Designed miniproteins, single chains, continued (2). Designs and how they scored, part 17

Each design is a single chain, and the fold is of that chain. pLDDT is the mean over its residues in the fold that is shown.

## One batch from the design tools (miniprotein)

Design m4563
Fold by ESMFold2-Fast:
Structure m4563 (fold): chain A 93 residues (1-93)
Amino acid sequence: SEELKKKVYKALKKLYEKGELSEEEYEEAVKLLDEVFSHQEGVDVLKGTLELITSSEEGQKLMEEAIKNAPTEENKKELELLLKIGEELKKEE
């Protein structure tokens, strides 16, 4: 969804402007999101994950547990990024 893509990239930009992401982390995040949005399966997973983070504290806790149990540092960084994006979307005014 183009609307979801715009909202997610806006949240990512806000994280960068707040200093929550370095320039390198921001560039890596853009590449990751471009890959996710290039596949319908990726979009579906992203949408579901963001809905879990924004809809309940239980969803946020599940994401935090996924981060702790991430099999690689790359997976951990990707999950941490999704959690940060979800929290920014939740704070949207």
Scores: mean pLDDT 78

Design m4564
Fold by ESMFold2-Fast:
Structure m4564 (fold): chain A 80 residues (1-80)
Amino acid sequence: SPLDEVKLGALLLAVAGEAFLVERILATSDDPALHERARADLEAAIARLNEIRPELTPEQQKKADELVARLKALLAQLDA
């Protein structure tokens, strides 16, 4: 339904906001505790995007896939 599409779109925007906050943490803080929290948040966000993916429209799936790639790139930066 249009309402379900709006709700799923809002979830994608929320995850994009979480990615932005992690990017800021990595740019502004060397605190190991914040980095470990960022790792946990990234892993949880990837799991959530994978869980909801079958309910998304093809356009939203493309956005989710791009967002998963962005989150995985941030995890790789934390593991370096």
Scores: mean pLDDT 84

Design m4565
Fold by ESMFold2-Fast:
Structure m4565 (fold): chain A 74 residues (1-74)
Amino acid sequence: MVKIDESANLSREQLETIVRIGLQELEEAYKKHKDDQEKIEELIKLAEELARFAEKHGLSELAKRLREFVEKMK
């Protein structure tokens, strides 16, 4: 069980902060490793996980950005 799934007691602002930080870290990692196909595959999986989390919690704008980021990496 991922600790991020314990979000039931977190405020919307806390959830948005978690997703925003995750997206920033994924974007920075992609910029550093964009020529490493194995690393890109790992980042895609992480970004899809974070997108599902954002969708689950109604963070539609961040979920859309994460889905667009996944498409960009493919």
Scores: mean pLDDT 77

Design m4566
Fold by ESMFold2-Fast:
Structure m4566 (fold): chain A 71 residues (1-71)
Amino acid sequence: MREEVERLVDEALAAVDAGDVARADAVVEAARGHEEEVKRLYIERRAPIEIARGLERGASPEGLEEFKAQV
């Protein structure tokens, strides 16, 4: 579980760096059900603002809003 969540966070950062909004959207979708663990890594090891910007550019607003409401 944690390894999968870590991979999702890394994938999101890679997608943001590459400007690949579709990949960022896929990460948000895959993270559904693992939102708590994703948020922990999000805060602990990653820049939430940069991930959020990538996701907002075309990713699922539902998943992103859920993260924001809980963080």
Scores: mean pLDDT 60

Design m4567
Fold by ESMFold2-Fast:
Structure m4567 (fold): chain A 65 residues (1-65)
Amino acid sequence: MDELDRAVDLLAAATLAVSAGFEISEEDGAIKLSGKIETEEQRQLVEEAKRYLERAGLKVVVEEE
C-alpha cells in the first residue's frame, strides 16, 4: 500500500471511531476500539472504522461496553 493511502485510511478510521465515541488503543499488536454502541449509526461508524484499519493492514478488535 502507498504510504499516503495508508495515512488517509488511518485518519479516516480515527475520525470515524472518535465520532462514534470509541477509544482507540493497541493491545498485543492489534488495534482495539472500545466503547458503547447505543444506536445503529454508531455501529455503522465503528464497522467503517474497522474496515479502514483492516485495509491499512492492521488487525482490529472491537470491544463493546
Scores: mean pLDDT 80

Design m4568
Fold by ESMFold2-Fast:
Structure m4568 (fold): chain A 65 residues (1-65)
Amino acid sequence: MTEEEIIDLLTERAGVSRELAERTVKRYKELGYSIEEIYDLITRRNPERLEEIFKRDVEKRKALL
């Protein structure tokens, strides 16, 4: 599994642009998610829910700061 496979999955299944998919993957990596964890989030849940999960995790990390 590669970063490009996740980008292709987002563009194919969610209909998002490649640029948006690349930025989404990059943000999750910056939050400490592995490529495999990002893939699991996409395959087990709709890509639309990735934004919801992302916001929730950002809030949790901000609360710890």
Scores: mean pLDDT 67

Design m4569
Fold by ESMFold2-Fast:
Structure m4569 (fold): chain A 97 residues (1-97)
Amino acid sequence: SLTPEQFEKEVYAALLMIAVSITEKDALRALEAGDTERALQIVEEGAKIVRNLAKKAGIEEKVKPHLDAMVEAARAGDIPGLRAAVDGLKDTLNEAA
């Protein structure tokens, strides 16, 4: 049975996956439209939200390299790189849950 602390961690895990998925969707849409500046803004704001949630979940250090990779891919207009960074982040979140 779930303790209150285990339930709270599961809620943060779900919120993290939602935040990552929304950030990916909106950033990819901007990059596909050729708007690298907007994609960077979306990823930077999404990374702040994800980092704050990850800190509360105790996994900030595990997500940081993937968030940094997402920002660099968005800055470069690198769609395959952004997808790869997001996949790595999602894998990390699934392993930490």
Scores: mean pLDDT 87

Design m4570
Fold by ESMFold2-Fast:
Structure m4570 (fold): chain A 61 residues (1-61)
Amino acid sequence: SELEEIEKEFLRELQRVYATASAEEIEALLAELQAISKEGRATGDLKGALLRALELARRTA
């Protein structure tokens, strides 16, 4: 499904971030990902939340 492909890409980017980013960058990313996740659950827009999470991970060092 489209959601599965987006999730797969997000996990790939997240793995890259864990391998290359500083601890401070990782902590900042995780805090924003938690906020995105909470908002997505509250609004029911899980696809929108996942897309924002993917874009955030892509922009992280």
Scores: mean pLDDT 83

Design m4571
Fold by ESMFold2-Fast:
Structure m4571 (fold): chain A 75 residues (1-75)
Amino acid sequence: GLVPDWKSVDETGVDEVAEKNPKAAEKLKRLNSRMVALSIRRIAAEFDGDREEVERSSREIERIKKELEEIAKKL
């Protein structure tokens, strides 16, 4: 909604992690979505024989894994 008057102080009790660590939750959501998309792209590229896309997608997946590990260490 455009008028979220429920969002104040400690109103929300259902998603404590997001409220407590919104930046961490946002990063995790973004990285997970990107990892899924890249995994699908890599599988499609393997099926098509596109070695360049396979290598590119694999490198990006490995970067995301490292980023997730760094976030996990900070949590």
Scores: mean pLDDT 68

Design m4572
Fold by ESMFold2-Fast:
Structure m4572 (fold): chain A 74 residues (1-74)
Amino acid sequence: SVVDEIIELIEEGIEDPSKSRENFRKIAELAKKYNIPEEVQMKIAWLYQQSLTASEEERKELIEEIRKLVEEAL
């Protein structure tokens, strides 16, 4: 699903920050393809930034929030 693709790109970007720019470009392309609002994209970017410095437990919760935002936008 597109939700799983977006989450995978986010998780990969957290594990390897060097991929973040390219992965966010791909997320933006998916968002355009599936008509995900810009406001939702901004919230995803904010949650991603929080995830970079979060504990493992907090990161799981932040990723779940991102999943909900994408699912609600579709």
Scores: mean pLDDT 82

Design m4573
Fold by ESMFold2-Fast:
Structure m4573 (fold): chain A 79 residues (1-79)
Amino acid sequence: SDEERNKLFAELTKAQGPSDAALELALGIVDGSVGAVERALARGADPKAKTADGKTAADIAEEVGAEEVAKVLREAIEK
C-alpha cells in the first residue's frame, strides 16, 4: 500500500541520515530501480545501516518486492 511504502521510505532515510545519497537510495528501493540504488551507493549511501527495528536497506527492499535491488544491496554489504 502507499501508506506502507511511505513508512518504509521514511525508515530508510532515517537509518541513512539526511543526505542526497540517502534520498536516492530510498527512492531507488521504493521504485525498484537498480540504477538509482547503484548511484546512491557510489555517492556514499551505507548498505550496512540499520533501522530502529534492525532492518537493513536490503531487508526493506525484499519487503517492498524489489528483489533485484535487494540482491544488489546484499552484494554491497559483502564488500
Scores: mean pLDDT 76

Design m4574
Fold by ESMFold2-Fast:
Structure m4574 (fold): chain A 76 residues (1-76)
Amino acid sequence: SEEFREKVREALRDVLLSRAKTPIQKAFAEREAERLADQIVDIVENSKTKEEIIDGLVSLGFTRELAEEILKRLGL
């Protein structure tokens, strides 16, 4: 749903922004959150376990630490 996509985008944006120190890094974080939101929605909707979601996010280029933070913000 659009509501879930927006929740994913906001969670990803918040995680990436928490690690951004400069205006350029913040702009990059917001752009990446928008770009990856649909792929993360697909991973969450097609995964049966928390570990499958983490592995899916790692496959997109996130570290396991970042993947776990994203899941935590999504309440998963």
Scores: mean pLDDT 82

Design m4575
Fold by ESMFold2-Fast:
Structure m4575 (fold): chain A 71 residues (1-71)
Amino acid sequence: SDLFEEAKKEIDKLYEEMLKDPSKGPEVLGQMQDILRKLRDAGVPRSQFFELGNYIVEQLEKFSKENERRR
């Protein structure tokens, strides 16, 4: 759906913002949570909702691993 594709693009943009400035982590996480709430309230299929949730987790894991390397 358009909402799912738009949300995924927004998450990609937020991930890039976190990579550029890690201090924005809490702000970016809040925006990612807002995206999930909007999709839930819009009644997207559970399968798409879980797929997006998993995608967010994957992006956060990548960010965490990148920060570990910068020790």
Scores: mean pLDDT 79

Design m4576
Fold by ESMFold2-Fast:
Structure m4576 (fold): chain A 73 residues (1-73)
Amino acid sequence: KEEEKKRKELEFNRLVSEAGRRIAAAPTDEERRKIGDEVVEKFSDDPELAKKAREALENILAGHDQVRAILDA
């Protein structure tokens, strides 16, 4: 049970982190959306993880912009 939960969390964090970097490097909003959709699709059989993936990716984009603004201040 614990091992399965740990595996899912590890995969979730890894995929979201990788997607975050790809999104940051993506030249267009369409590409960013596509990357986000791909990550969510990988967790489509687990509605809780799919929702968390969508929220995490949206938060990463919002947080990335906010951090850049602060660092440039």
Scores: mean pLDDT 70

Design m4577
Fold by ESMFold2-Fast:
Structure m4577 (fold): chain A 73 residues (1-73)
Amino acid sequence: TSPLALTATKVVGLLQKKGDEPLSPEEIAKELGISRSTVEKALDLLVQAGVIEKEKRGDKTYYRLAKDPVEPG
């Protein structure tokens, strides 16, 4: 398994554990004990795959699990 794929799996697991809490790449790197650069590469892959979404808050970027909008009718 590639290091990037393993990191992506760990990132998804962490975001699932945190629920709807958006996390910065720095927070994810600290929680997982993985380098920030590796985490950022995994986050980019996951955003491209539609697994997670990114949001900007001021000068910082945060990531969360992608959720399909539910139209209640």
Scores: mean pLDDT 77

Design m4578
Fold by ESMFold2-Fast:
Structure m4578 (fold): chain A 75 residues (1-75)
Amino acid sequence: SMNEEIKKKAYELIEDVVSAMNKLLETKSEEDLKNLEKKIEELKKILPEVKDSNIQKLAQSVINTAEKVKEDVKK
């Protein structure tokens, strides 16, 4: 179903953000910081299409964690 396809896409984007965040923590490079910012924006764009409240909450938690990691790496 369309809802299942959207849910799959949301999980894939959550995994992309987590992977980019882990890479940034290893390298602390400006390139990996920019990649993480890009992945966060991709996840944010699909979030309004996700009707499952648990997936929305998970995605928002991942975004919040990634934003904190970005701030800690910058300072």
Scores: mean pLDDT 86

Design m4579
Fold by ESMFold2-Fast:
Structure m4579 (fold): chain A 62 residues (1-62)
Amino acid sequence: SELEQLLKEIEERLKTVRTEEQRRELDDWVSRRLQQLLLRNGRLPREVIAQRFLRLGHRPPP
């Protein structure tokens, strides 16, 4: 699924993140990608999104 592909991309990008600025850039990129996914494939439950992001040690999108 597109969500699974996004999560794998996040995991790979997290390996290269070294600064707080890079982490914030990644968080912003993830939020935008997730909003695009919601617009194309319908609404995802917010709690499911939060759970997935927590597993990656990533902040859930607002």
Scores: mean pLDDT 67

Design m4580
Fold by ESMFold2-Fast:
Structure m4580 (fold): chain A 80 residues (1-80)
Amino acid sequence: AKVTVKVTLNPDGTVTAEIVGGENTEDFEVTARRGADPDVAEVTVTNKKTGESITGEVELAPGQSAELTFTLGAPPLPPP
């Protein structure tokens, strides 16, 4: 499933993340935090049904936002 997340670095230094599109969005959880570098935000998307997670990083200045698309739970290839 594909999930699109909008990540915002707020002027006060907090990071907000929101799911803005994708498939089966109710099955996914998004969390965001500042990374080790103050200009980097870490975004983690978790599939609540399988426990699979993927983490992405994005460089943001205070007041900026970016959209990231994540793909989780790809079906296994059928046997030949």
Scores: mean pLDDT 76

Design m4581
Fold by ESMFold2-Fast:
Structure m4581 (fold): chain A 107 residues (1-107)
Amino acid sequence: MDLVDVIVEGARRLREASGGKIAVAREGRTLYIFFEGNPEAVEAAKELVERIREFPLAEAELLGSMLAITFKDTPEARRALEETLERLREEGIPVFDDVTKAFQAVL
């Protein structure tokens, strides 16, 4: 399972744990995943952070009910970011061009 599969699977688990309240936004090389904060969703997000850290393509941090994934400035990492965004859209997860809009979508 590659980094893209890990992020997509993690996003599915977050969607389930948050009762469907999940939204994604991109800013530069950073992917923000906003979700409804509850203990199950926070644990799923923590597991996703630890899994992402196993890959040299990205860094991840959890800030409350927001997960930030910053992809490295390499061709491989940039391809992984674009593939991740495409697959999240295919999964029916809302993807916004603005972090404020994504945040508002989970309120």
Scores: mean pLDDT 87

Design m4582
Fold by ESMFold2-Fast:
Structure m4582 (fold): chain A 110 residues (1-110)
Amino acid sequence: LSPQMQEDIDDAMIRMIQSIADTTSESPVLAQIGQLLVQLYQAKTDEQKSQIMQQIGDLVESNIDSMSDKELKAVYLLLKGLAKRAESLGDLETAKKLEEIAKKLEEKLK
C-alpha cells in the first residue's frame, strides 16, 4: 500500500471507531483507542508513532475479554491496518505484536 492509501485507511478507521463509540456510548475502550489514534495522526516522529501503536495494542489485549463482537470486529480491522503501517515505518516488532493480537481477536469471532 502507498503511504497515501494507508493514511486514508487510518482516517476511515478513526471515524468508524468514533461512530461506534458515539452510537453505543458504552465503550470506554473504543473511546480511548480513538484518542490514541488522534495522537498517532498528530505524532511527528516514527518513534512516537510506534509507541502510540504499541499503546493501542496493549489497550486492546488487556480488554479483549470484555469487548462485544461488534467492538472486536472494528478493532480487528484497525489492528491489521496499524500492523501494515508499523511495517511501512520499519517497526517489524510492533507489526508482529499487532498481528498476534489481531489473531486472538479473529479466534474469538469464530
Scores: mean pLDDT 76

Design m4583
Fold by ESMFold2-Fast:
Structure m4583 (fold): chain A 72 residues (1-72)
Amino acid sequence: NRAALARLLALYGLSQAEIAELLGVSRATVSRYIRTGKLIPISTLSPEQQAIVREALERGIERGIRLIQEAV
C-alpha cells in the first residue's frame, strides 16, 4: 500500500524527496507511487504508515504556518 501512502503524503504537501526519505525508497519510485496510487482513508493504513502520515502532517502544518507568516 506504499503507492496510496505516497499519494496521501503528496496531497499533504510533502515533496518527492521528503516522501522518499520517509518511505525509504528512491525519488523515482515516489514519482511512480504518486502517479499510480489511489487515495484511501488514513484508517485503512497500517499503524506504521499512520505514524508516517502523522509526521507528514506535522511538517505540512509547520510549512503552512511559515508561509502565512512570510506573507506580509
Scores: mean pLDDT 69

Design m4584
Fold by ESMFold2-Fast:
Structure m4584 (fold): chain A 109 residues (1-109)
Amino acid sequence: DRGNALVERAVATLSDEERRAINTVLGAVQDVIAAILERKGELTPEMLALMEQAMVRLLETLLALEPAELRELAAAFEAARGDPEAVLALLAGTPRFAEVAALLRELEA
């Protein structure tokens, strides 16, 4: 499973502080996904595929960041937490996350 391989790599290579920063960003995006699913009231195989693809792309992007950039992003996502539109705006406004933002907008449609 590609997701499990990425998680194993993250655990093996990242510091505790980097893992916390990644978990902050992942948690904010998971909250957005949960809000979209609650509004839709359904979960189709197509929606599951979009969710999995978005989370895998997000994790791949986060693992490619320098520690300072990761800390700045984690702080921005923590500040936006609880506001799904603010989280989506952060993703859409960051070129590295453009594909993730597009996948989440497709899930929202």
Scores: mean pLDDT 79

Design m4585
Fold by ESMFold2-Fast:
Structure m4585 (fold): chain A 79 residues (1-79)
Amino acid sequence: PATPLELSPEQAAAVQAALREAQRRATELGRQGAPGSELQQLLRDAVAEALRAHGIHPTEGQLAAALARAEAALLAEAE
């Protein structure tokens, strides 16, 4: 099984910040009629770029897990 990415607090914060900005852009594009597939790709690309900026090249599974974890963290902060 693929080992989950263990991010430092700084790396995790950077991923969360990138996802938050991507979510804002996705909301604007969604209002303009952009398809859900394009919006999901925007979120995946934002997380992938944040990880690459820190020298991390995730596998597909690691990227999916990192995205899900960042989404959960942002949802928790919204409460």
Scores: mean pLDDT 78

Design m4586
Fold by ESMFold2-Fast:
Structure m4586 (fold): chain A 64 residues (1-64)
Amino acid sequence: GKMVEEAKKKAEELIKQHAETLRQVQGLEATGSYEVGKTSVTLTLVAGGKTLTQTMSLQEVLDF
């Protein structure tokens, strides 16, 4: 539905912005990816040799 499509766009934007901010502010080598399910979004950020994973509801991503 539209909610899933909007959440995909928002998640892609958020993960790109977070990775870029970590590179610029903290000098960390950072990359990010995302997966959108029917009810949730999983964001994965790799920074400084560590992997960080956060799961959010579709509504939480859209409200961000």
Scores: mean pLDDT 76

Design m4587
Fold by ESMFold2-Fast:
Structure m4587 (fold): chain A 65 residues (1-65)
Amino acid sequence: VSSLSGAVIEAMGKAIEQGGSITVKEVDGKLVLTINMETEEDGKKLYAYMQKLAAENPDLEVVLK
């Protein structure tokens, strides 16, 4: 029930600022975000942040590469 698109855009901005990226795909009506950061530490931090969002949105999945 949150502004999911706004949260996704914010997360993508954070990834880009740290030299990484987020790939967005729609699979069976679910939005799948794949986080790819230059360092494992940055990837895990962003993944933890996005998992809090995913807990409130059952149609959102987050994957760390």
Scores: mean pLDDT 74

Design m4588
Fold by ESMFold2-Fast:
Structure m4588 (fold): chain A 88 residues (1-88)
Amino acid sequence: SRRDALEAEAEEGVRALFKEMDKNGDGVITKEELRAYFEEIFGYELSDESIDRALANVDKDRDGVITYEEFRAFLEPGVQASIDRRLA
């Protein structure tokens, strides 16, 4: 279906974004990699408090890293909203 195609496209996009943020290729995103990505994209520094809040909201295991599954789940509401908008 068109929804299945859009979900597959979104999945590839999320995987590509995760790989771009995962600078060392270890399969997780660290606080330092998250900061570096935002500084690269926005061209300004984020506060430690902003990065810590982002990690706390995504990192379910509280191990200080973001797994692909946690990253995917965090983006899911936005992905579904975008798909729903395209299917409307």
Scores: mean pLDDT 71

Design m4589
Fold by ESMFold2-Fast:
Structure m4589 (fold): chain A 115 residues (1-115)
Amino acid sequence: MKKKIKLEFEGPESQRDEITEKAIEALKKAFENKEIFDLHVKITSANGVTREIEIKIDIDKKKATITYRVDGLPPATFTVTLDSLEDAIRLIKMLISGEVEEGEYLDLDGPVERD
């Protein structure tokens, strides 16, 4: 029987990095146990606008469903296929922090198109 790990974080943008680190720790545990990972993050910007990010990962199916909400706007939902724990970590960093570490996406389009 598979357990579900559910995490909810709410805070100001100044806590974004701490929230990201805690989410990654829990994600690593979910991958070890092949559990369903359910993350909800609500971040309030300096101008008082809130953004909400919901990430549900079915580790066995290698599928992540992401729902992104901004105050007063309808939610945007999309699904991503995850090949590894590292891909899931990058996804969480990108969605929560809005930043990718310099060097995580260095594979720019070369002179030859890739499939």
Scores: mean pLDDT 69

Design m4590
Fold by ESMFold2-Fast:
Structure m4590 (fold): chain A 64 residues (1-64)
Amino acid sequence: PPVVTVEVTLEGGETKTVTVTLGPTLRPVAVKASATSGEATVVVEFRDAAGRLLKRETLKVKAP
């Protein structure tokens, strides 16, 4: 399945690069991710060209 690389800013101000696995049948037009802490939640949203939300995945990032 396709993957996308996302930069995540942790609460301490550190930036980490993480790889997010996409859904098997969806190709995102836009991907947005955010995080709030060192064991942060990354929310990846998949939208079409009209901006309609197709899928949203929530992942926990754990990279010490």
Scores: mean pLDDT 55

Design m4591
Fold by ESMFold2-Fast:
Structure m4591 (fold): chain A 84 residues (1-84)
Amino acid sequence: SEIEEALAEAQKLAGEFLELVKKKAPVSELEKKYAELKEALDRLAELLRNSTDPNLQAQAPTAEAQLEATKAFAEKKVEEAKAA
């Protein structure tokens, strides 16, 4: 489904972002990957908000909190790299 595809893409990009952090990649590479990750997370959040499925609606608050936490984590890592 569209939501499953968006989730898989967000998970892939999050993993790629974490690998760049571990490798101490240049700030420019972290910023580029963060932009891609942010777009994927925002798309997934939009799909969840627009869902009329009662099962997805029940899970939405937890899922959205996890997406916000992932976004905040990535943003903090970019800020830390810029400040170094």
Scores: mean pLDDT 81

Design m4592
Fold by ESMFold2-Fast:
Structure m4592 (fold): chain A 61 residues (1-61)
Amino acid sequence: SGLERVKKVAEKMGVTLSDEELESNPEDLQNKLGEAGKAKPLEEAIAAGREAAREIAAERE
C-alpha cells in the first residue's frame, strides 16, 4: 500500500515516522519525505526509493 511505501522510503532516508504520523494525513507524510530527499544527494535519494520499492514488492509476494 501507499503507507507501506512511505514508511520504507522514510526508513531508507533516515526519517522516523510515528504511528500518529502514519495515520494522520498521507499527503503531509509525502511532503515531509520530499523535504528530506532534497536535503540528501539526489542520487542517494533515488537509490533509496528504488531499493524500498523492490523490498516492498518482494515482501508482499
Scores: mean pLDDT 64

Design m4593
Fold by ESMFold2-Fast:
Structure m4593 (fold): chain A 99 residues (1-99)
Amino acid sequence: MEARARRSAALIMAINLGNKEIRERLLEIARERVDPSITEESARIAAEIGVELRILTEMPDTPEAEKLGEEAVKWVKGQSEEVQKEVEKLAEFILRLEA
């Protein structure tokens, strides 16, 4: 099953819909595991120009990243049906892109 793609899609959607808690926690994981120079300001600019996917793609497969992704999936399930459908479409797109 495409659990990783769904977690990535849910993270992107949560950030784009303004879930600050998930965004801040993703940035903390990214700074520790990927690039300690990633700041709140540089991440905000990156998000505004649509590079969240690059950050997520460069994230190592860690328990912290997986748990945050699962939390984002749970958050998405609490959102509207339209948001849930968009996450599934995005997950499918990610799978197609990585195939």
Scores: mean pLDDT 67

Design m4594
Fold by ESMFold2-Fast:
Order: structure tokens, then C-alpha cells, then sequence
Structure m4594 (fold): chain A 74 residues (1-74)
């Protein structure tokens, strides 16, 4: 089970991570994004599971870059 992934791409007000159904990801789960753009991890929430390997994340502060580390928290 993989609990840490990376930002793959930015999709408007959302971003896609390389964590999905095979990693135990479900809609409503909380994530933390570790970005050099912020001093503290950004909080996000899974809004859609796209595949076994990808999920769509929403955050109120879209200050993330492709390659940033993402961790499932809850």
C-alpha cells in the first residue's frame, strides 16, 4: 500500500496525484502536499478517484508544482 505520491499535473482548480484506488484512496480522504512554495504542508481533499493509480485533489490554496510530494493523512 503506497501512502506517499507526487503531483502529476494541474487541472484548473484541482491537481492530479499518482495515488489511486490501488493505494486505498477514497473520495473524502485528507492529504498533505509538501511544496517548496509554502513553509507548511498544504491541506487537500480527494474529490474524485480517477483510476487505480490517479486521483483528483482539491485545495483552497493551489500553490503546488508537478513533482511535489503528497501524503495520505486520513
Amino acid sequence: MKKTGKVLRIEGDYFVVDLGKADGVKVGMEVEIFSPLTEKPIKGKVVKVLSDNEALIKTDKLRVLPGDEVKIVK
Scores: mean pLDDT 77

Design m4595
Fold by ESMFold2-Fast:
Structure m4595 (fold): chain A 63 residues (1-63)
Amino acid sequence: SEWDERFQEAIRNNSVTPQDLIDLWQLTDGLSLEEIKEMLERGLARKPSQQLQELLAAVEARL
């Protein structure tokens, strides 16, 4: 999806904070926290990073 592509690009660029991404997706595009978690897990499998781990932890805390 368009949102998934944009999300993966932002993650690759390390340009977003965990809270900013969660707030953006929940307010603007109708993605569930479960969908965000799946996308983060997929991204982390491709490119491990501390930022992705922090974002995943923040999403899991709200699940």
Scores: mean pLDDT 66

Design m4596
Fold by ESMFold2-Fast:
Structure m4596 (fold): chain A 70 residues (1-70)
Amino acid sequence: SSKIEQQAEALVDVILDLMRIALEVTRELAERGKVDQSVVDAEEAAVKDFEENREEIIQRQKKRLEEQLS
């Protein structure tokens, strides 16, 4: 339903926001010499992949929510 799809979209957007927060923390650790720049690059690529596949991820979460309610 459209309501479940809106809830799935909101959940996916929260996850994306948390991924962006995690990336900022990793960038700070890299600036402090605690992690390699390659870790930052990998997390940036993961965020971009998530953003590019946002619609597919929403549909997967919608399906999971529908299965939990049945």
Scores: mean pLDDT 85

Design m4597
Fold by ESMFold2-Fast:
Structure m4597 (fold): chain A 68 residues (1-68)
Amino acid sequence: MTLTDAQRQQGIDRFRQVLIDLIDAQQFDAARAMIAAARDYIASQPDSPHKDAMQQVIADVEARISAA
């Protein structure tokens, strides 16, 4: 079954929130592991706005970890 755009957006929002929660808890190794797993998943997906949005979340979160 095809996911709706709203369900895809909810997935992106949840992924961002989980990473923020890990950073706020200072669990940087867990955040990096989740980013690595997300990159592997994204690499298996076809090019799409959803893939681009997920890559942007990863870039933003990695910048935050590097600044900490």
Scores: mean pLDDT 76

Design m4598
Fold by ESMFold2-Fast:
Parts: C-alpha cells; sequence; structure tokens
Structure m4598 (fold): chain A 74 residues (1-74)
C-alpha cells in the first residue's frame, strides 16, 4: 500500500523497524486464515497486532493508523 508506505516513511527509523517486525509477526500468526475473507483476515491481524503493540507502546498510534488504512483499502 502506497499510503502505508508513506506513513512508515514519517516514522523514526527505530519505530519503523519495530512496526515492520510486529506486522510481520501478526501476518505469520494469521497465515492459516489466508484463504478466509479479507475482512476476517484483517480482523485477526488487527487483534494480534494490537496485542504485540502492548510491548511497544511508542508505535501504538502508528499501528492503529495502519489498520485504519488497511480497512479502507478492502
Amino acid sequence: SDEIAELMSTLPEADRRTVQRLVGEAQRATEPLRDKPEEEVLEAVARRLRELAKGAPQVAEAVERILEIARREL
């Protein structure tokens, strides 16, 4: 997503790396759902990503903005 890429470019490098890691972990955790409807997959990713972000509160706002963009692009 170009909009997500633009958002990521506004983050400090350390926060950008943290977000990329958490998104990757959430996507791996939801891989068994990849053949389900996009909305169902996104909600599973959102739940996992929010749980992971509890360990990195400095990126919580960026995570919520990414999820908002992803929902809008469905």
Scores: mean pLDDT 81

